# Designed miniproteins, single chains: the designs that were tried, part 57

Each design is a single chain, and the fold is of that chain. pLDDT is the mean over its residues in the fold that is shown.

## One batch from the design tools (miniprotein)

Design m1967
Fold by ESMFold2-Fast:
Structure m1967 (fold): chain A 99 residues (1-99)
Amino acid sequence: MEERKKFKEYLRKAFESRDLKEHLEYLEKAAEYAKKAGMSAEEIRELVRELAEEGYRLAEVLLRLSENPLDEEVQREAAEELIEFLKLSEEEIQEALSA
C-alpha cells in the first residue's frame, strides 16, 4: 500500500534529520501513515529492520529498543545515539524524554 511506502520514507527522513523539531515531525508523519495502513507491531519492526540493514544507525537502535524495551542499558544506548545524532543539550534531552 502507498501508506506503507510513506511510512518508510518518513521514517528514513527522520533518521536523516539533524534538527530535533524536524526529526519529531517526520516521526509523527511516519506514525500517522503506519496507523492509516493498519500496520502491526511486527510489520513495523520488519520495515525498521530493513532500514537498519540499509545503514540507518537510529533504525538499528530503535529495533534493539523494541526487542528489549525494559532493558536499562539498551534504553541508555538508544538515548546516547539520539543525543549524538541530533546534538541535543542536556536540557533538550530531559524535555524530550519527559514528554
Scores: mean pLDDT 70

Design m1968
Fold by ESMFold2-Fast:
Structure m1968 (fold): chain A 82 residues (1-82)
Amino acid sequence: SEIEQILQEIEKVLQEIYELMQQLPPEKREEYWKKVQELVGKIQQIMADYQAGKISEQEAKQQLQEVLEELKKLLEEIKKSL
């Protein structure tokens, strides 16, 4: 499904972020880790709301795409910090 494709892209971006964060000093790692945790929390909430029927499939896709875009921006910030 389209939701599964977005989640696969999110997983790929998260894995790249985790690998690059290992190269950062502890203070910078903690800063980016907090941002990652906020975005992961949003994904969990979106999926919970979707499974509970609180939001439509279309709304879930849009919200997941927004989180994916934020994760891609965060990845770019981390790359520039190396």
Scores: mean pLDDT 88

Design m1969
Fold by ESMFold2-Fast:
Structure m1969 (fold): chain A 88 residues (1-88)
Amino acid sequence: DAEKKIAELLVEGVEKAFEKNPDTPEELKEEARKKAEELGKRFKEIVEEAEKTEGLSLDELIEEARRAAAEGNEHAALMLRMLEILKE
C-alpha cells in the first residue's frame, strides 16, 4: 500500500521537523500532521496529474527530486522518497 507508506513517511518528516523546532505551537503541529496525512493519501493522484500536465515520466520526476535533494533541499529529499515508494 504505497499511499499508506507515503502518508506515514510524510507524518514522520513533520514530526522530525517539530523536534528541530520544539517551540512550535501544538495546534500548528496537529494541523501539519493532518495535512501531511491527507497529502500522502492523495500523492498518487498528484503525481499522475503532474506527469500528464508537465509531460514528465515518474522516472524523470524522481531524477529532478534527486538533483534538488543533492543540493540540500529537504522537501525534495522527502519527495524523492515518496516517489520511490510509489514506483514500487
Scores: mean pLDDT 77

Design m1970
Fold by ESMFold2-Fast:
Structure m1970 (fold): chain A 80 residues (1-80)
Amino acid sequence: AAREAALEAARRGAKEGGAGEAGRRAGLAAAEAAGLDELGRQLAEGSGLTAAGMMSAGGGDLEESAELAAEAAANAAEAA
């Protein structure tokens, strides 16, 4: 499902590039799993990036950023 794909991608992104990469990869994976067009992909990517950035800015660790990014990206993809 989109959530599982987003979480796996977010965790890999967090390890390789930190919170921003976790958010970006979560959005792309969620959009791909949901079969979204370009606009839907941008929405999911933006949601993942925003969630990861907010968690990181609030003092969250990389795992917390990845988990929130995956949840936000999957929810955006399901809504699109």
Scores: mean pLDDT 81

Design m1971
Fold by ESMFold2-Fast:
Structure m1971 (fold): chain A 84 residues (1-84)
Amino acid sequence: MEKEEKMKEKLKKLLEELTKESKNAQEFVDKLAEHFGSSERPSAEEVKAQLEAGIEEIKDDPSKASSYELAELALKALEEAEKK
């Protein structure tokens, strides 16, 4: 629990910083992918669809409540970047 809460705080701060520095949703996704060392550069639409699908899949699983919160935070950050 405590270790997961600290990881959630770090991710939330990262998402807020990346959202603030990004001009649009695609730039946000590209910066997030670079931060996690991913060689893949998916479109913002693909990432949003994957997050929405992932949230739907795990929403009824109590063992994945922490993953659900992290996915919700990521989706919210992506939607904030889309508004720019």
Scores: mean pLDDT 75

Design m1972
Fold by ESMFold2-Fast:
Formats: sequence, structure tokens, C-alpha cells
Structure m1972 (fold): chain A 70 residues (1-70)
Amino acid sequence: NEVEAFKALAPHKDKNGLVDVNKAAEAVSKRFGVSKKAVKKALKPVIIGKDGKVDLKEAAKEVAKLLEKK
């Protein structure tokens, strides 16, 4: 569910609407019971390469796709 993924990630966003991939993985892992490794792998295509950060909206979509696969 993209809405629930967004709600899990939103508290961890920076002023630029970006979330650190490690914080995103921890938040999603705690809320949905998925491994941090799986979350980081799902976010890899949308990581901003220089700092390991992801856009909040793109991260929410990728997390929703991960959760739909069971």
C-alpha cells in the first residue's frame, strides 16, 4: 500500500523531501516486517548515487511494489 509506505517514510524526510536509504530501510522494516536488505535492494534503482538518498515519493512506490510481492 503506497499510502502506508509514504506514512512510514514521511517522518524521516530531510528538508529537500529526501530520505536516507538506511533510515528508509529501518522504518519500513519496523512497520511492515520486511528485512532491511530487501528494502535497500528495492530502493536501489531510485537511489541518488552520490549520497544514498531517495526521493520520498519514489521510495514509497518501490516499497509498495515490494510489499505487493509478499
Scores: mean pLDDT 77

Design m1973
Fold by ESMFold2-Fast:
Structure m1973 (fold): chain A 93 residues (1-93)
Amino acid sequence: MEERKKEAAKELKERVEKELIEAGLSEEKARKAAEIAEAVFISLVDSNDLPSFERLKEILKARLEKELGLSEEQAEKAAEIMAEAIYEAYEKF
């Protein structure tokens, strides 16, 4: 359902932004990372293809390093938080 997907994506975005700020990212970087998580979640729902947790984390880490310029350590931590949130949102959807 399009409405359910939009609601789940919004909840995911809000959760990721909050958790990343709590993990020590700036508000700007946390917001951009949350937008990445939202886009990835929508793509996974639309493709009906959920990769393994480790593969999802790898994809997110690479995007965070490339798009936000996060260090390897920060990208690893952020990717783990985002992957956990995406997996929970996908199961709930």
Scores: mean pLDDT 85

Design m1974
Fold by ESMFold2-Fast:
Formats: sequence, structure tokens, C-alpha cells
Structure m1974 (fold): chain A 108 residues (1-108)
Amino acid sequence: MEQRAREAAERALKSAETMSDKKVRDEIEKLVEEGLRLITEAIDGLRSGSRSREEIERLVRQGIEKFRKALGLATKYGPTSGMSGKDITEMIMSISEMIRIGEELLRE
């Protein structure tokens, strides 16, 4: 799961680099990186047993919120930021995959 999350984040960030609106790009990058950190902490807590279920769920929900904010920016500004349709689709799909990974963690 951690590897899937990292790969999805890497794809999202690479696609975001093609965005001409630097301010929006920087915010998407920040949200994706913060969300990945939270999901990685939750996965580590699950594997090590070092965190309570409630703490893990809090981290995952916060991570999902960061990804949902990034997805909102990607869908609103991607089409107007000089990106190709392929790059917009890859960015949106990769951020959506990160949300799905977070939702999968909440079901465990």
C-alpha cells in the first residue's frame, strides 16, 4: 500500500509540473506531499502497532482531505493552465487513486 501511495503521488506531482499556473501548481504539490506524509504515517502506525485505531483514522481522514483539496484545484485549474488532456487526466486519476488508498485504509 505504501508503494502504491508513493507511485500515485509521484505521477500526480510529475503531471502537476506541466501546469503553467505556478501558484496553483505549488499548492497542489504541497497538498499532495502533506497528504502522502499523513497516509505514510498511518500505514507505519498500522504495521508497527505504535498508534491507536482512532489516531490512524484521524491521520487517514486528514490525508484524504488534503487529496480532495488537491483534486478540486486540479479539476478547476488544470484545463485553464496550458496542460495537455493527458496530463490533466493523469493528475486527476493519480490524486483520485490516493483518495481510494486512504478510503481502503479506513476499511481495514
Scores: mean pLDDT 86

Design m1975
Fold by ESMFold2-Fast:
Structure m1975 (fold): chain A 55 residues (1-55)
Amino acid sequence: MTVTVPKGFTATTDSGEVFKPGETITVPASVKTLTLSNEELTLTIPVETFASIEF
């Protein structure tokens, strides 16, 4: 599954890999959640939910 990190957020996989804002990543099926964080907010979102979200 391909996911684009929202601008202003850093994405972290459940394996601890970190991706920059605006980066497009290919998430393997073993990754169940992505954690999005900025200075104000930390969100843990199921990977399947990203397929339906426009950023």
Scores: mean pLDDT 72

Design m1976
Fold by ESMFold2-Fast:
Structure m1976 (fold): chain A 90 residues (1-90)
Amino acid sequence: DAEAILAALEEQTRRLEAELRKLESTLSEEELKKAEELAKEMQPLVDAQVEGVAALFADSPLAERITAAARRLGEAHARVMALKKVLAEK
């Protein structure tokens, strides 16, 4: 249901944000800048995913919270992927 999906999105976001903090603390300023540029390239994909989630839950009383959680998750995931790609290219 919508509540279970919201809880899952929030939990996944917390885990990814913890991973982000660990990764960012181990990277140089140059590596962080490269990751930021790569994450920006993923923004249209994040936006499309968020729009899809918003459409699925438009009639839910939790629609705004689910949409916000999906955006936060998508942005965190894009950042983690970007940081991991920069690390893999070392």
Scores: mean pLDDT 82

Design m1977
Fold by ESMFold2-Fast:
Structure m1977 (fold): chain A 95 residues (1-95)
Amino acid sequence: TEELTERLVERLREALEEAAAEMRAAGAPELEVEIVEALSLMALSVAKLRVSRGADPLEEMREALRISARAIATLSPEAAAAFLARGEEILEEAE
């Protein structure tokens, strides 16, 4: 349902905000954190668009999670690992 997609996007955005805070705390440059956050939000928006066109919500959100985690890993492998673990937990709770 559309409600499931919106809930998943909201929870993954919260996880992304935590990852951004962790990247900043680790000393990553602010501009680079903003770029990674923007790319991750774009991945979530693309996933939401694909779901609106008949794609599976959980699979599309999992793909967006993988893309986001990979971007975060360029600045902090530790923040990426925490984000991926949190994201998978969110997706498992929705199954």
Scores: mean pLDDT 85

Design m1978
Fold by ESMFold2-Fast:
Structure m1978 (fold): chain A 75 residues (1-75)
Amino acid sequence: SILEIFEKAVEHAKGLLDQMLKNKAPVEKVEEFVQQALKTFEQLRSLLPEEDLPEADKLIQEFEEHAKKVIEELK
């Protein structure tokens, strides 16, 4: 399903954030990645049925909170 693709995309992006933290990536590069990831999630979200939007929005929020943690740890 499209929701499964969305879930996998978010999980993959979180994994890349963890790798960036491990590799001590520059904060600017992490912020650029987060912006690109959110754009991709918005595009995928537009393909979801309305019933799946609350779950998608929860996944996006969890990703944003994870990104904030990674950025904070890199400062």
Scores: mean pLDDT 88

Design m1979
Fold by ESMFold2-Fast:
Structure m1979 (fold): chain A 83 residues (1-83)
Amino acid sequence: ANELAEEALRLAREGRRLFAEGRAKIATAKTKQELLEGIGLVLRGMGLAWQAYLLMQQAKKQGADPELIRETERLLREAGLKV
């Protein structure tokens, strides 16, 4: 239970980081290459956030620590997911 929740939290943290980094890069991009790199980071961040969401749902069904679930949901919202 908690192992899935901890993995979900790890993926949610990384997803949020990449999403935020990608958005910042898009906002400050001066070249087409920089814009495409920023978009790539956003897409990767969203993919990790989606993986974290699925793992979190399984962890929740298995009775994982509610604190780990709440923190994961917070990070997923910051990564652009509606959860």
Scores: mean pLDDT 85

Design m1980
Fold by ESMFold2-Fast:
Structure m1980 (fold): chain A 77 residues (1-77)
Amino acid sequence: DPLEEQVRSLLEYIREVNPEGAERIEKLAKEATDEDLPKMYEEAKRIGAQVEKEGGTVESAALFAGGGIYYLNKKKK
């Protein structure tokens, strides 16, 4: 699952650079609702591509990780 791999890689990166940021991303993902899932998935894909294309920034990675975490959590349930 490409999204799962990207989310894990980005979360690990964020955790090393900003552990507090990683915690906030997980909290934001937990606060998201099922109705937001399609939007979060589309946004995560777009941001993921942007991160890869630009060489990545922690801000872009944070947005992608949040959306990706919510998507993966819902997908596994």
Scores: mean pLDDT 60

Design m1981
Fold by ESMFold2-Fast:
Structure m1981 (fold): chain A 58 residues (1-58)
Amino acid sequence: LPDPRAPLPAGASREEALAWIEARRDYLLETAPGSEGAREVYAATHATVERRALDKAL
């Protein structure tokens, strides 16, 4: 799995990019010093990216 503390590698595939985004979202949710609202924003951003990738796969 990609390292959520590192930037997305150059030439990453769609699946690798999604795995990195999910890992980074989870990392940010765990390390975010803010409220539940901040964590929800990260979750919503991740869901939007996943939706776009799934639509493209269809």
Scores: mean pLDDT 64

Design m1982
Fold by ESMFold2-Fast:
Structure m1982 (fold): chain A 80 residues (1-80)
Amino acid sequence: SEEEIEELLKELEELVKEVKELAEKLGRPDVALEAEEIEGLALIRIAVLKIAGESDEEIIEVLKEAIKELKELLEKLKAL
C-alpha cells in the first residue's frame, strides 16, 4: 500500500541518518558514503519501477532490502 511505502521510506531515511551520524563519530566516512549509496540506488530503482507501472509490492521489496542492508551496516559499525 501507499501508506506502507511511506512508512518504509521514513524508516530508510532515519536509518541512513543514524548510520551517517555514528560513522562520523567513529571517523568512518567510507561507511557514511556506503549508506548514501544504498539509499541512492534504492531511490533510483523505485523511480524506475514507478515509471514502469510496477506494483507497490515490488517497491516495498526494494525498500525492505535497502533497510536490511542499512541495518547490517549499522551492526557492523557497532561491532567496532
Scores: mean pLDDT 87

Design m1983
Fold by ESMFold2-Fast:
Formats: sequence, structure tokens, C-alpha cells
Structure m1983 (fold): chain A 80 residues (1-80)
Amino acid sequence: SEEEELTRQIMLAYELTYLRLSKTLDPSMARLQAALEQHRIEKLLLKGDYEAAQKLIDEILAASSPEEREEAEKRVEERK
């Protein structure tokens, strides 16, 4: 469903942000900043700003390398 796909994309955006930040920040700070980015997406959805939320998700996905994307997909699946 659209709701399941959106949830998956939000989880993927979190894992991608964490992986990207974990290269320069300690794990606790990387998790905190990834959580803040997820919260930003969720706030946009709650306000009804679906276009802005999707744009933010798309920007995170577009900035990822194929290797980061593969690892993030694996992490999303493991959260099942």
C-alpha cells in the first residue's frame, strides 16, 4: 500500500542519514541527527506538506551511493 511504501521510504531515509553521518560523527551523534531528520519528515506529513516531505526523502535518497543504499535497505529489512 501507499502507507507501507511511505513508511519504508522514511525508514530508508533514516538509515541512509545514519550511515552517511557515521563516517564523520560518533555513533550516538549520528543516530541523534538521523532521528532529527526523520522527525522533520514526520512533522511535514503531520502538517499536510506531503510535497515537502517527499522532496526531503528524495534528496536523501539521491545523495546516497549504491553501497550506502544497499546497506540501508538491509538495515530496514532487519528492523522487521
Scores: mean pLDDT 84

Design m1984
Fold by ESMFold2-Fast:
Structure m1984 (fold): chain A 90 residues (1-90)
Amino acid sequence: MEEKLEELFERFEALMERYAKVEGNPLTADILLGLARIAIGVAKLTNDYKFALEQMRKLARQLLELSTDPEIREEAERLIREIEEVLKEL
């Protein structure tokens, strides 16, 4: 589970980097990424990976509300779907 969580986080981090560059909003990207890092830290300390996955899903949904770029939106939707698949297996 930790390996899968780290994989999903790396994809979220890559999306935040694209969002910062393409839409010129590095502060919002930093805030969303910071919240995701906190959720993962909590999960690693408590072994509550479901919590981290639920938080990443919420943050990815927030990105969909903020982003107007179709490629970023498509990647965010794919990430949300993969998180939901992992959550169903927990």
Scores: mean pLDDT 84

Design m1985
Fold by ESMFold2-Fast:
Order: structure tokens, then sequence, then C-alpha cells
Structure m1985 (fold): chain A 93 residues (1-93)
């Protein structure tokens, strides 16, 4: 679980870095990578602590905003759905 948590947080950080440096292609790549990694390791992420779940949910919201700005509508929707699911999981614990 911790390895999956650390990797999604790393990918979100990279998406932010690329967006801040003005690389739409880099921002798009890491936003999509974040969503793909999170979906692939969904069960591991949902087993994380409530604190980590809320942190990842906030990063998913940030990734959704980045994806929307670079025109990745599908990635935006998936990131928004992930943020909701992660917040619900944190509340259930």
Amino acid sequence: TQAAVDEVLRLAEKAREEAETGSPAGAAFYAAAFVNHALTHREQLLAASPEDLERIARMAEEVADIAKKVGLEGTTKLAEELARELREAAEAK
C-alpha cells in the first residue's frame, strides 16, 4: 500500500511541476499516468490510512484541474471520480 501511495503522490507532483514549467505535454503525460497508476492499484490505495486517502484525494483534485486545462476530458472525469472515492473511503474508516 505505501509503495502505491508514494508513487501516485510522485506522479501528481510531476504533473504539477510540468504544468508550472509550461509543458502541456508533460502535464498531460503525468496526469494520465497518475490516473492509470491509481486505477491499477485501486485496492492498495483504498487500504491506506484515512490521512493518506485524504492527501491522495486532494492530489487527484489537483490532477483533475491540470488535466482539464490541457484538454484531457476523460482523465479529468476519472481523476474527479477517484477523488470522490478516496474521500468516501477515508470517511468509512
Scores: mean pLDDT 85

Design m1986
Fold by ESMFold2-Fast:
Structure m1986 (fold): chain A 79 residues (1-79)
Amino acid sequence: SLVEKAKEALERGDAETALKYIDEQKKKNGYVNPLLRAKAYLLLGDYEKALSIARMGLMIDPDNEELKKLYEEILEKLK
């Protein structure tokens, strides 16, 4: 699946390839996984964009523990 390909790219540290698969998933299914997208921008060093994406994801799913942990990780990068 495109989600698995995006995860594999992130595991390799290949944020650009991960974002390509995330964009393809959005075009096919209309859904953007905020966790994977925020992780990709964190890997790119775009902490402000990663934080914005994680924050928006938490507004939709406030109990998502993986998003909460990622949000805290991004905040630590901005200190």
Scores: mean pLDDT 83

Design m1987
Fold by ESMFold2-Fast:
Structure m1987 (fold): chain A 83 residues (1-83)
Amino acid sequence: SMYEFGREQIEEAGGKLAEAAELDPEKREELVEKMHEAMGEAARGNYEKAIEIAEEARKLASEESKPLIEEAIEALRKAKEKA
């Protein structure tokens, strides 16, 4: 269903943000905070806000973590399209 697809994309986004935080020990606390904020907004259906917060996380992240955050942003965009 479209609802289940959106839920799976939100779960994917959360997983990718968590992986990005683990990969970046210097920015881990900041990335975890942004992950919590973005996932909270996504859970409320505020996908645009969640994407904005994930974009801020991308700016803070190391070059190694950025691709994972970009995948999370793409998943959030897909969830928004199916909401």
Scores: mean pLDDT 81

Design m1988
Fold by ESMFold2-Fast:
Structure m1988 (fold): chain A 73 residues (1-73)
Amino acid sequence: ELEQRLAEAQRRLDIHEIARKISRAGYEFAIEMAKKLDPEKAKELEKQYTEGMARHDAGLARLRAEIARLQAE
């Protein structure tokens, strides 16, 4: 059932893209607030932000590869 698998993978991609945008906005807000309260914690959040965004990018790449594979099937 290729069409259903494609639609499901597309939904997962859309959800992951939204989650990435929310995560980015949340981290950017938290870092800005932390810089005003505790600069050391802001540095820790910046590291978590970089690592978190890298995980999102890896997840998106895997989903895009799955969609491409299904389309080529």
Scores: mean pLDDT 83

Design m1989
Fold by ESMFold2-Fast:
Structure m1989 (fold): chain A 100 residues (1-100)
Amino acid sequence: SKKDELIKILEELRDYLRAERAKSTDPALQRVLDQAIAELDRLIEEVKKATSDEEIKNVAERIIHFLDVLIDTLKKYFPERQDLIDYLESYRKKIEEILK
């Protein structure tokens, strides 16, 4: 259940970032989003390969760290993108809820 919920949330987040990447005309933001999408693809594969609750928890903690770094990057270099920041913060909270 927690594994399937994580995969669903990560795929929703990835689809959102792909859509935002497609709409963006800022080359700097495009690079940040391309990097974020690539890392999400890697993390989704790690969740899919996890076979224990401990492995799922460890991947989820790495996902939270990834989101924290991405959110901080956006706040520093793209503060006008409050919509994107708020969306990522909402998904961070959803992942925290799954962990407990």
Scores: mean pLDDT 89

Design m1990
Fold by ESMFold2-Fast:
Structure m1990 (fold): chain A 92 residues (1-92)
Amino acid sequence: MDALIEEAVRAAREALETGSEEARRRAEELARRLVAAARASPRAAEDLARAALALASVGALARGEPAEAVEARAAELLPAVTALEAAALAAA
């Protein structure tokens, strides 16, 4: 999941920076794969939280937020997502 999240954010940034049709299709495909993977996961709650973070990053890029600000925000939220995942695993 983490590699797919990173790839989706990178593809979205490339699509916004270049305006490339190919980069846009790649970003859309990766976003669909990320949501599908999260929904199919036996850890749906944790994986949906990760997918939500990735989609929030894509949304920020689409709104024209600087890539550095988006990356910093994603890095800030990642520990909270990891803590939620750890808590869910401890409760299982």
Scores: mean pLDDT 59

Design m1991
Fold by ESMFold2-Fast:
Structure m1991 (fold): chain A 89 residues (1-89)
Amino acid sequence: SLAQEIVDEFLAKNPSLAPYRDNPAELARVLEGGIDPKDPASAPYFLAAGAAYLLAGQPEKARRYLELARKLFEERGDEESVRRVEELL
């Protein structure tokens, strides 16, 4: 799924979190605890948390994080990442 692809891409860049790959609910909680909503560098973390919540069967939490990710990527002019977020919404 696109959500799994996004999680795998995030974990490739953040290998210390790779042990959580097969536990998306736990991965989402770990990511949620590390997110700073005022830091624009958090956009990939919001996207990964949203994708992980989709895999965990929590679509309402996923939507909230994906909408925040979309906003931050739009502010950065990252049109490719905006499109990927919209495919999950």
Scores: mean pLDDT 82

Design m1992
Fold by ESMFold2-Fast:
Structure m1992 (fold): chain A 87 residues (1-87)
Amino acid sequence: SLLEAVDKAVAAAEEAAAAGDLKTAAGMLANAALALYRESLKTGSEELKKRAEELEERALELAEKAGIGEKVKKYLEEVKKKIEKEV
């Protein structure tokens, strides 16, 4: 399921972060957040929207520490625009 895939991605991202691979961790969390954001728009789920926002915040925190905060922020903004046009 989507939720199981997201849970596995979050676990893998936090392991990557603990190992010092902040770029990989940020990318994994950003993609998990986008998947939840897409599903939240399709279903109207405020719970999924909130979880997407929490994962996005964590992704940006790690991205800033890795020196790629602006890149990840722009990626999230552009993909969200595409998602909003598809639903």
Scores: mean pLDDT 89

Design m1993
Fold by ESMFold2-Fast:
Structure m1993 (fold): chain A 92 residues (1-92)
Amino acid sequence: PLSREQRRELVLAEASLTLQRIAGSVLSTEELKERTLKNLEEILATTTDPRLAAILQETIARVKAAKTKEELLNVLDETSARLRALLDEALA
């Protein structure tokens, strides 16, 4: 089971990605990319869970590689789903 601290980190990361996904409907590809990268790097800097850190590092690399809004939104959706699955496992 995850510690309370690790669960908090996971919830904040998932919530942040969900907000970026919603904002993505009104932001340009470049604006969404910049905002998402800054947010993910800030979360990674304070992350203590190695599983969450690995997911965030992979997501940052995928966001940097994304060339279209569709690719960027797919990265956000996939990562949010992975974080949600990890959180649900921790709460079971």
Scores: mean pLDDT 82

Design m1994
Fold by ESMFold2-Fast:
Structure m1994 (fold): chain A 100 residues (1-100)
Amino acid sequence: SLADLLIEEAQLPEELARELAELLESGASVEELAEVLMRHLRLPEEEARRLAQAIVEVAKGVKPEEALRKYGLTLPFDKALLETVYKYFQEHPADREKYA
């Protein structure tokens, strides 16, 4: 599942991984994703919104490297998260269309 990949490959805390996976699989908005990221990672709103936008774009099929550069994301954590989301949605084309 996406939650298991987020825990195992992106090293997310279990609670965040499960909530983020549920939102992403439902086609949740940037705003909804940003709220979850702010709550669990204690990020400022602007940083959480940039990360959420990058997550949505890689779910749509934008390459992780491009999204990292576009949104100024430099942490190893950001790279692992975006690569994991990208891989999952590439393997699940029907779910990717929810963000197209």
Scores: mean pLDDT 84

Design m1995
Fold by ESMFold2-Fast:
Order: sequence, then C-alpha cells, then structure tokens
Structure m1995 (fold): chain A 110 residues (1-110)
Amino acid sequence: MIAEIEQLTRQIVDLATEMGRAVRRAFPGDENLAALADKVAGLLHFTGVMLITQAKENPELQPEILEFMQKLKELVEEYRRKIREAIDRGDREGVRKLVEELLAEVEKLM
C-alpha cells in the first residue's frame, strides 16, 4: 500500500502542476492567479508527504489513507476539468474562483 499511496501522491501533484501550467498559459502576466495555483499544488504536495509519513509510521492506517488519497485525486481531477472549461471560455474570474474553492477544500483536509 505504501507504493500505491506514493503513486497517488505523484499523480495528484502532477495534475495540480498541469493545472497551474494551463492557467499560466491561458492568462499570461496574472501573477496573483499563478501564485494561487502554486499554493494549491504546494498544499497537495505537503498533504501527500504527511500522509506517506503517517502510513509508514502506522501501517494499520494504510487502507484508510489509500482510500482518502483516491478521493483527493478525484476531487483534484474534478476541479481540473472545471478549470479547463473556464479557461476554454476565457473566464479568468471563474478560474480564480475555482482555484480558491479547491484551495479551501484542500485546507479543510489539513
């Protein structure tokens, strides 16, 4: 299960990083929006590192952590899709709102 938790962490961070790149490409020069996307990616990376550490220290919690990480990946994938749709519409304000909502959801898990 550790290998699966580490793989999910990499997948979540990769999704958040790709999302941040898409936002930067769509709205070049919006440094505040780019910083907000970076904050989401950083919190997701930190959460993953903490959960990997917890899973190593408490092997009995690995199934629960794996399930939680799978749900977190699904949440990030959902927001990535919504953000992509907002980018396709040229809706910068909608993108900002969605990134802020994702940040708030991730912060609730800390």
Scores: mean pLDDT 86

Design m1996
Fold by ESMFold2-Fast:
Order: structure tokens, then C-alpha cells, then sequence
Structure m1996 (fold): chain A 112 residues (1-112)
């Protein structure tokens, strides 16, 4: 179920944020939180839930703002902010998903 997968990814991201509160300098946990929320946001958009997608994108951005600012982290932040604008301002789901895919690719490079 795509809905159950989106919920599971959202809960995983929240768990990562709780861990990050205990260890604020853990870049790997912050990157994992952002990746979980970005993947959840994509699924929520595919399900037509723009409000939950926007919330997941906001949480992904919040997690990454606490990371070391590497080129990959900066690329992911730019892509996530672009995706959030497409969801909230332009209501362009297709463009938002493309921006999320750019963010996911950057986050996967940061975690490699």
C-alpha cells in the first residue's frame, strides 16, 4: 500500500529527528531524516495529499539545515525548497516530484 509506505517513511523520519535532538551534530541521522521525509513527500503527492507532502518537505528542510553544508547538502536543500514552492505556491505536482527526485539523488550521494 503506497499510503502505508508513506506513513512508515514519515514515522521513520520523525524517529530520526528525535535521535537528532539527542545528538545535534549527527550529520548521517539528519541526512537519513531528510531522505525519509523526501520519499514520503513524493508518495503523498502521488496519492494527491499536497498538505502532508508540504509538511514532509518542511521537515526534510529543517533536518538538512542542521547538517554540515557540503555541496550535496546545499543541492538537496535547493531542490527541497523548490519542491515546497511547487506544492504550496504553484500547485504543480509534476514539477514538485521532479524536484524531490533531484533532492533524493543529492541525499543519496551525501550518504554514500
Amino acid sequence: SPLLEAIALTLAGIGDLIELEKDPNNNEVALRAALHFAEAAKLYLELGDLDLAARCLELAIEALEKCEKTPEVLAALEALRKALEYVTEKKDVEAAIEAIDEAIAALERALA
Scores: mean pLDDT 92

Design m1997
Fold by ESMFold2-Fast:
Structure m1997 (fold): chain A 95 residues (1-95)
Amino acid sequence: SMMEEDLERLEELLERTRSLLDEEAQKLFEELLEKGLEVLLEALKKTAEEISKKYNLKTMEEVLEYLKKNNDPDPMKQILLALMETLRERIAEEA
């Protein structure tokens, strides 16, 4: 079924994201997922918006470049970067 295929793809994406995180960021990622996917997405959106506003960045690509360059140990910033890189890899594979 289409829903089963989407869930399998989501699980693969989440497993790949976990593999890119340190222990502290993995713990936060699991805690957010236990609360629900919508809670994780809300936290990621808030984090991206905060970085965008604070550093006057105009696009998500600029936010990601900032995160890559600044080697910030903040767990939420690690989760945002890891998830977005995993999504980019998946989009490239589907193209």
Scores: mean pLDDT 79

Design m1998
Fold by ESMFold2-Fast:
Structure m1998 (fold): chain A 64 residues (1-64)
Amino acid sequence: NLEELKDFAVRLVRSYEQVPEYYVNELERKLPSLKSAEEIWKISAPPNEKLIPAKEAVQRIEAL
């Protein structure tokens, strides 16, 4: 269920001040095909990725 996965991702992102933009890009790409929230934890950002504010990340996830 996409809405349940979006809600989970939003809650996870909100627990941080900033998140790697790579994580948000991967969430936007993968959320429609994910079957469980556990798969969200498997998304790994490469070192030295650009950080974006959690508020920006939440807006992008909610727009899916």
Scores: mean pLDDT 77

Design m1999
Fold by ESMFold2-Fast:
Structure m1999 (fold): chain A 66 residues (1-66)
Amino acid sequence: DEAIVKEAEEIVERLKELEREGVRLAAVDQDPAAVAAISEESRRLLERLRELGKQSERAREILEKL
């Protein structure tokens, strides 16, 4: 349970980092490959977070607060 919650929290931090990078790329230089890579990683992380939410109520709460 604690390991699942820790993984969910780490995913949220990574998603926040990817959001900041996406904003930076949009403001400075729109590289389609870099934008696609951010979108793909975000999608994979959200999918993982949803799976963790099925296994832990606390992980589901973390997902719902996004």
Scores: mean pLDDT 80

Design m2000
Fold by ESMFold2-Fast:
Structure m2000 (fold): chain A 74 residues (1-74)
Amino acid sequence: KSDLEKQLQEAKALLNAVPNSVQAHFKLGEIYEALNQKDLALKEYQRALELAQQDPELAYLIPLIQQKVDELQA
């Protein structure tokens, strides 16, 4: 859990530097999921999905992010 909290701080620092980072939002989703914070994980994955849809170079990530959203809503 301490390692997850460190990763959470690192992901938040990345977002502070790059607020629209798909990678940072996706990583925050993974961390919140591991912390059993389903609602926060879902919000982060949904934000990553929205951002990936706006960047053609990141469109390859859309199926992966969508799968995470679907799993959390199952």
Scores: mean pLDDT 81

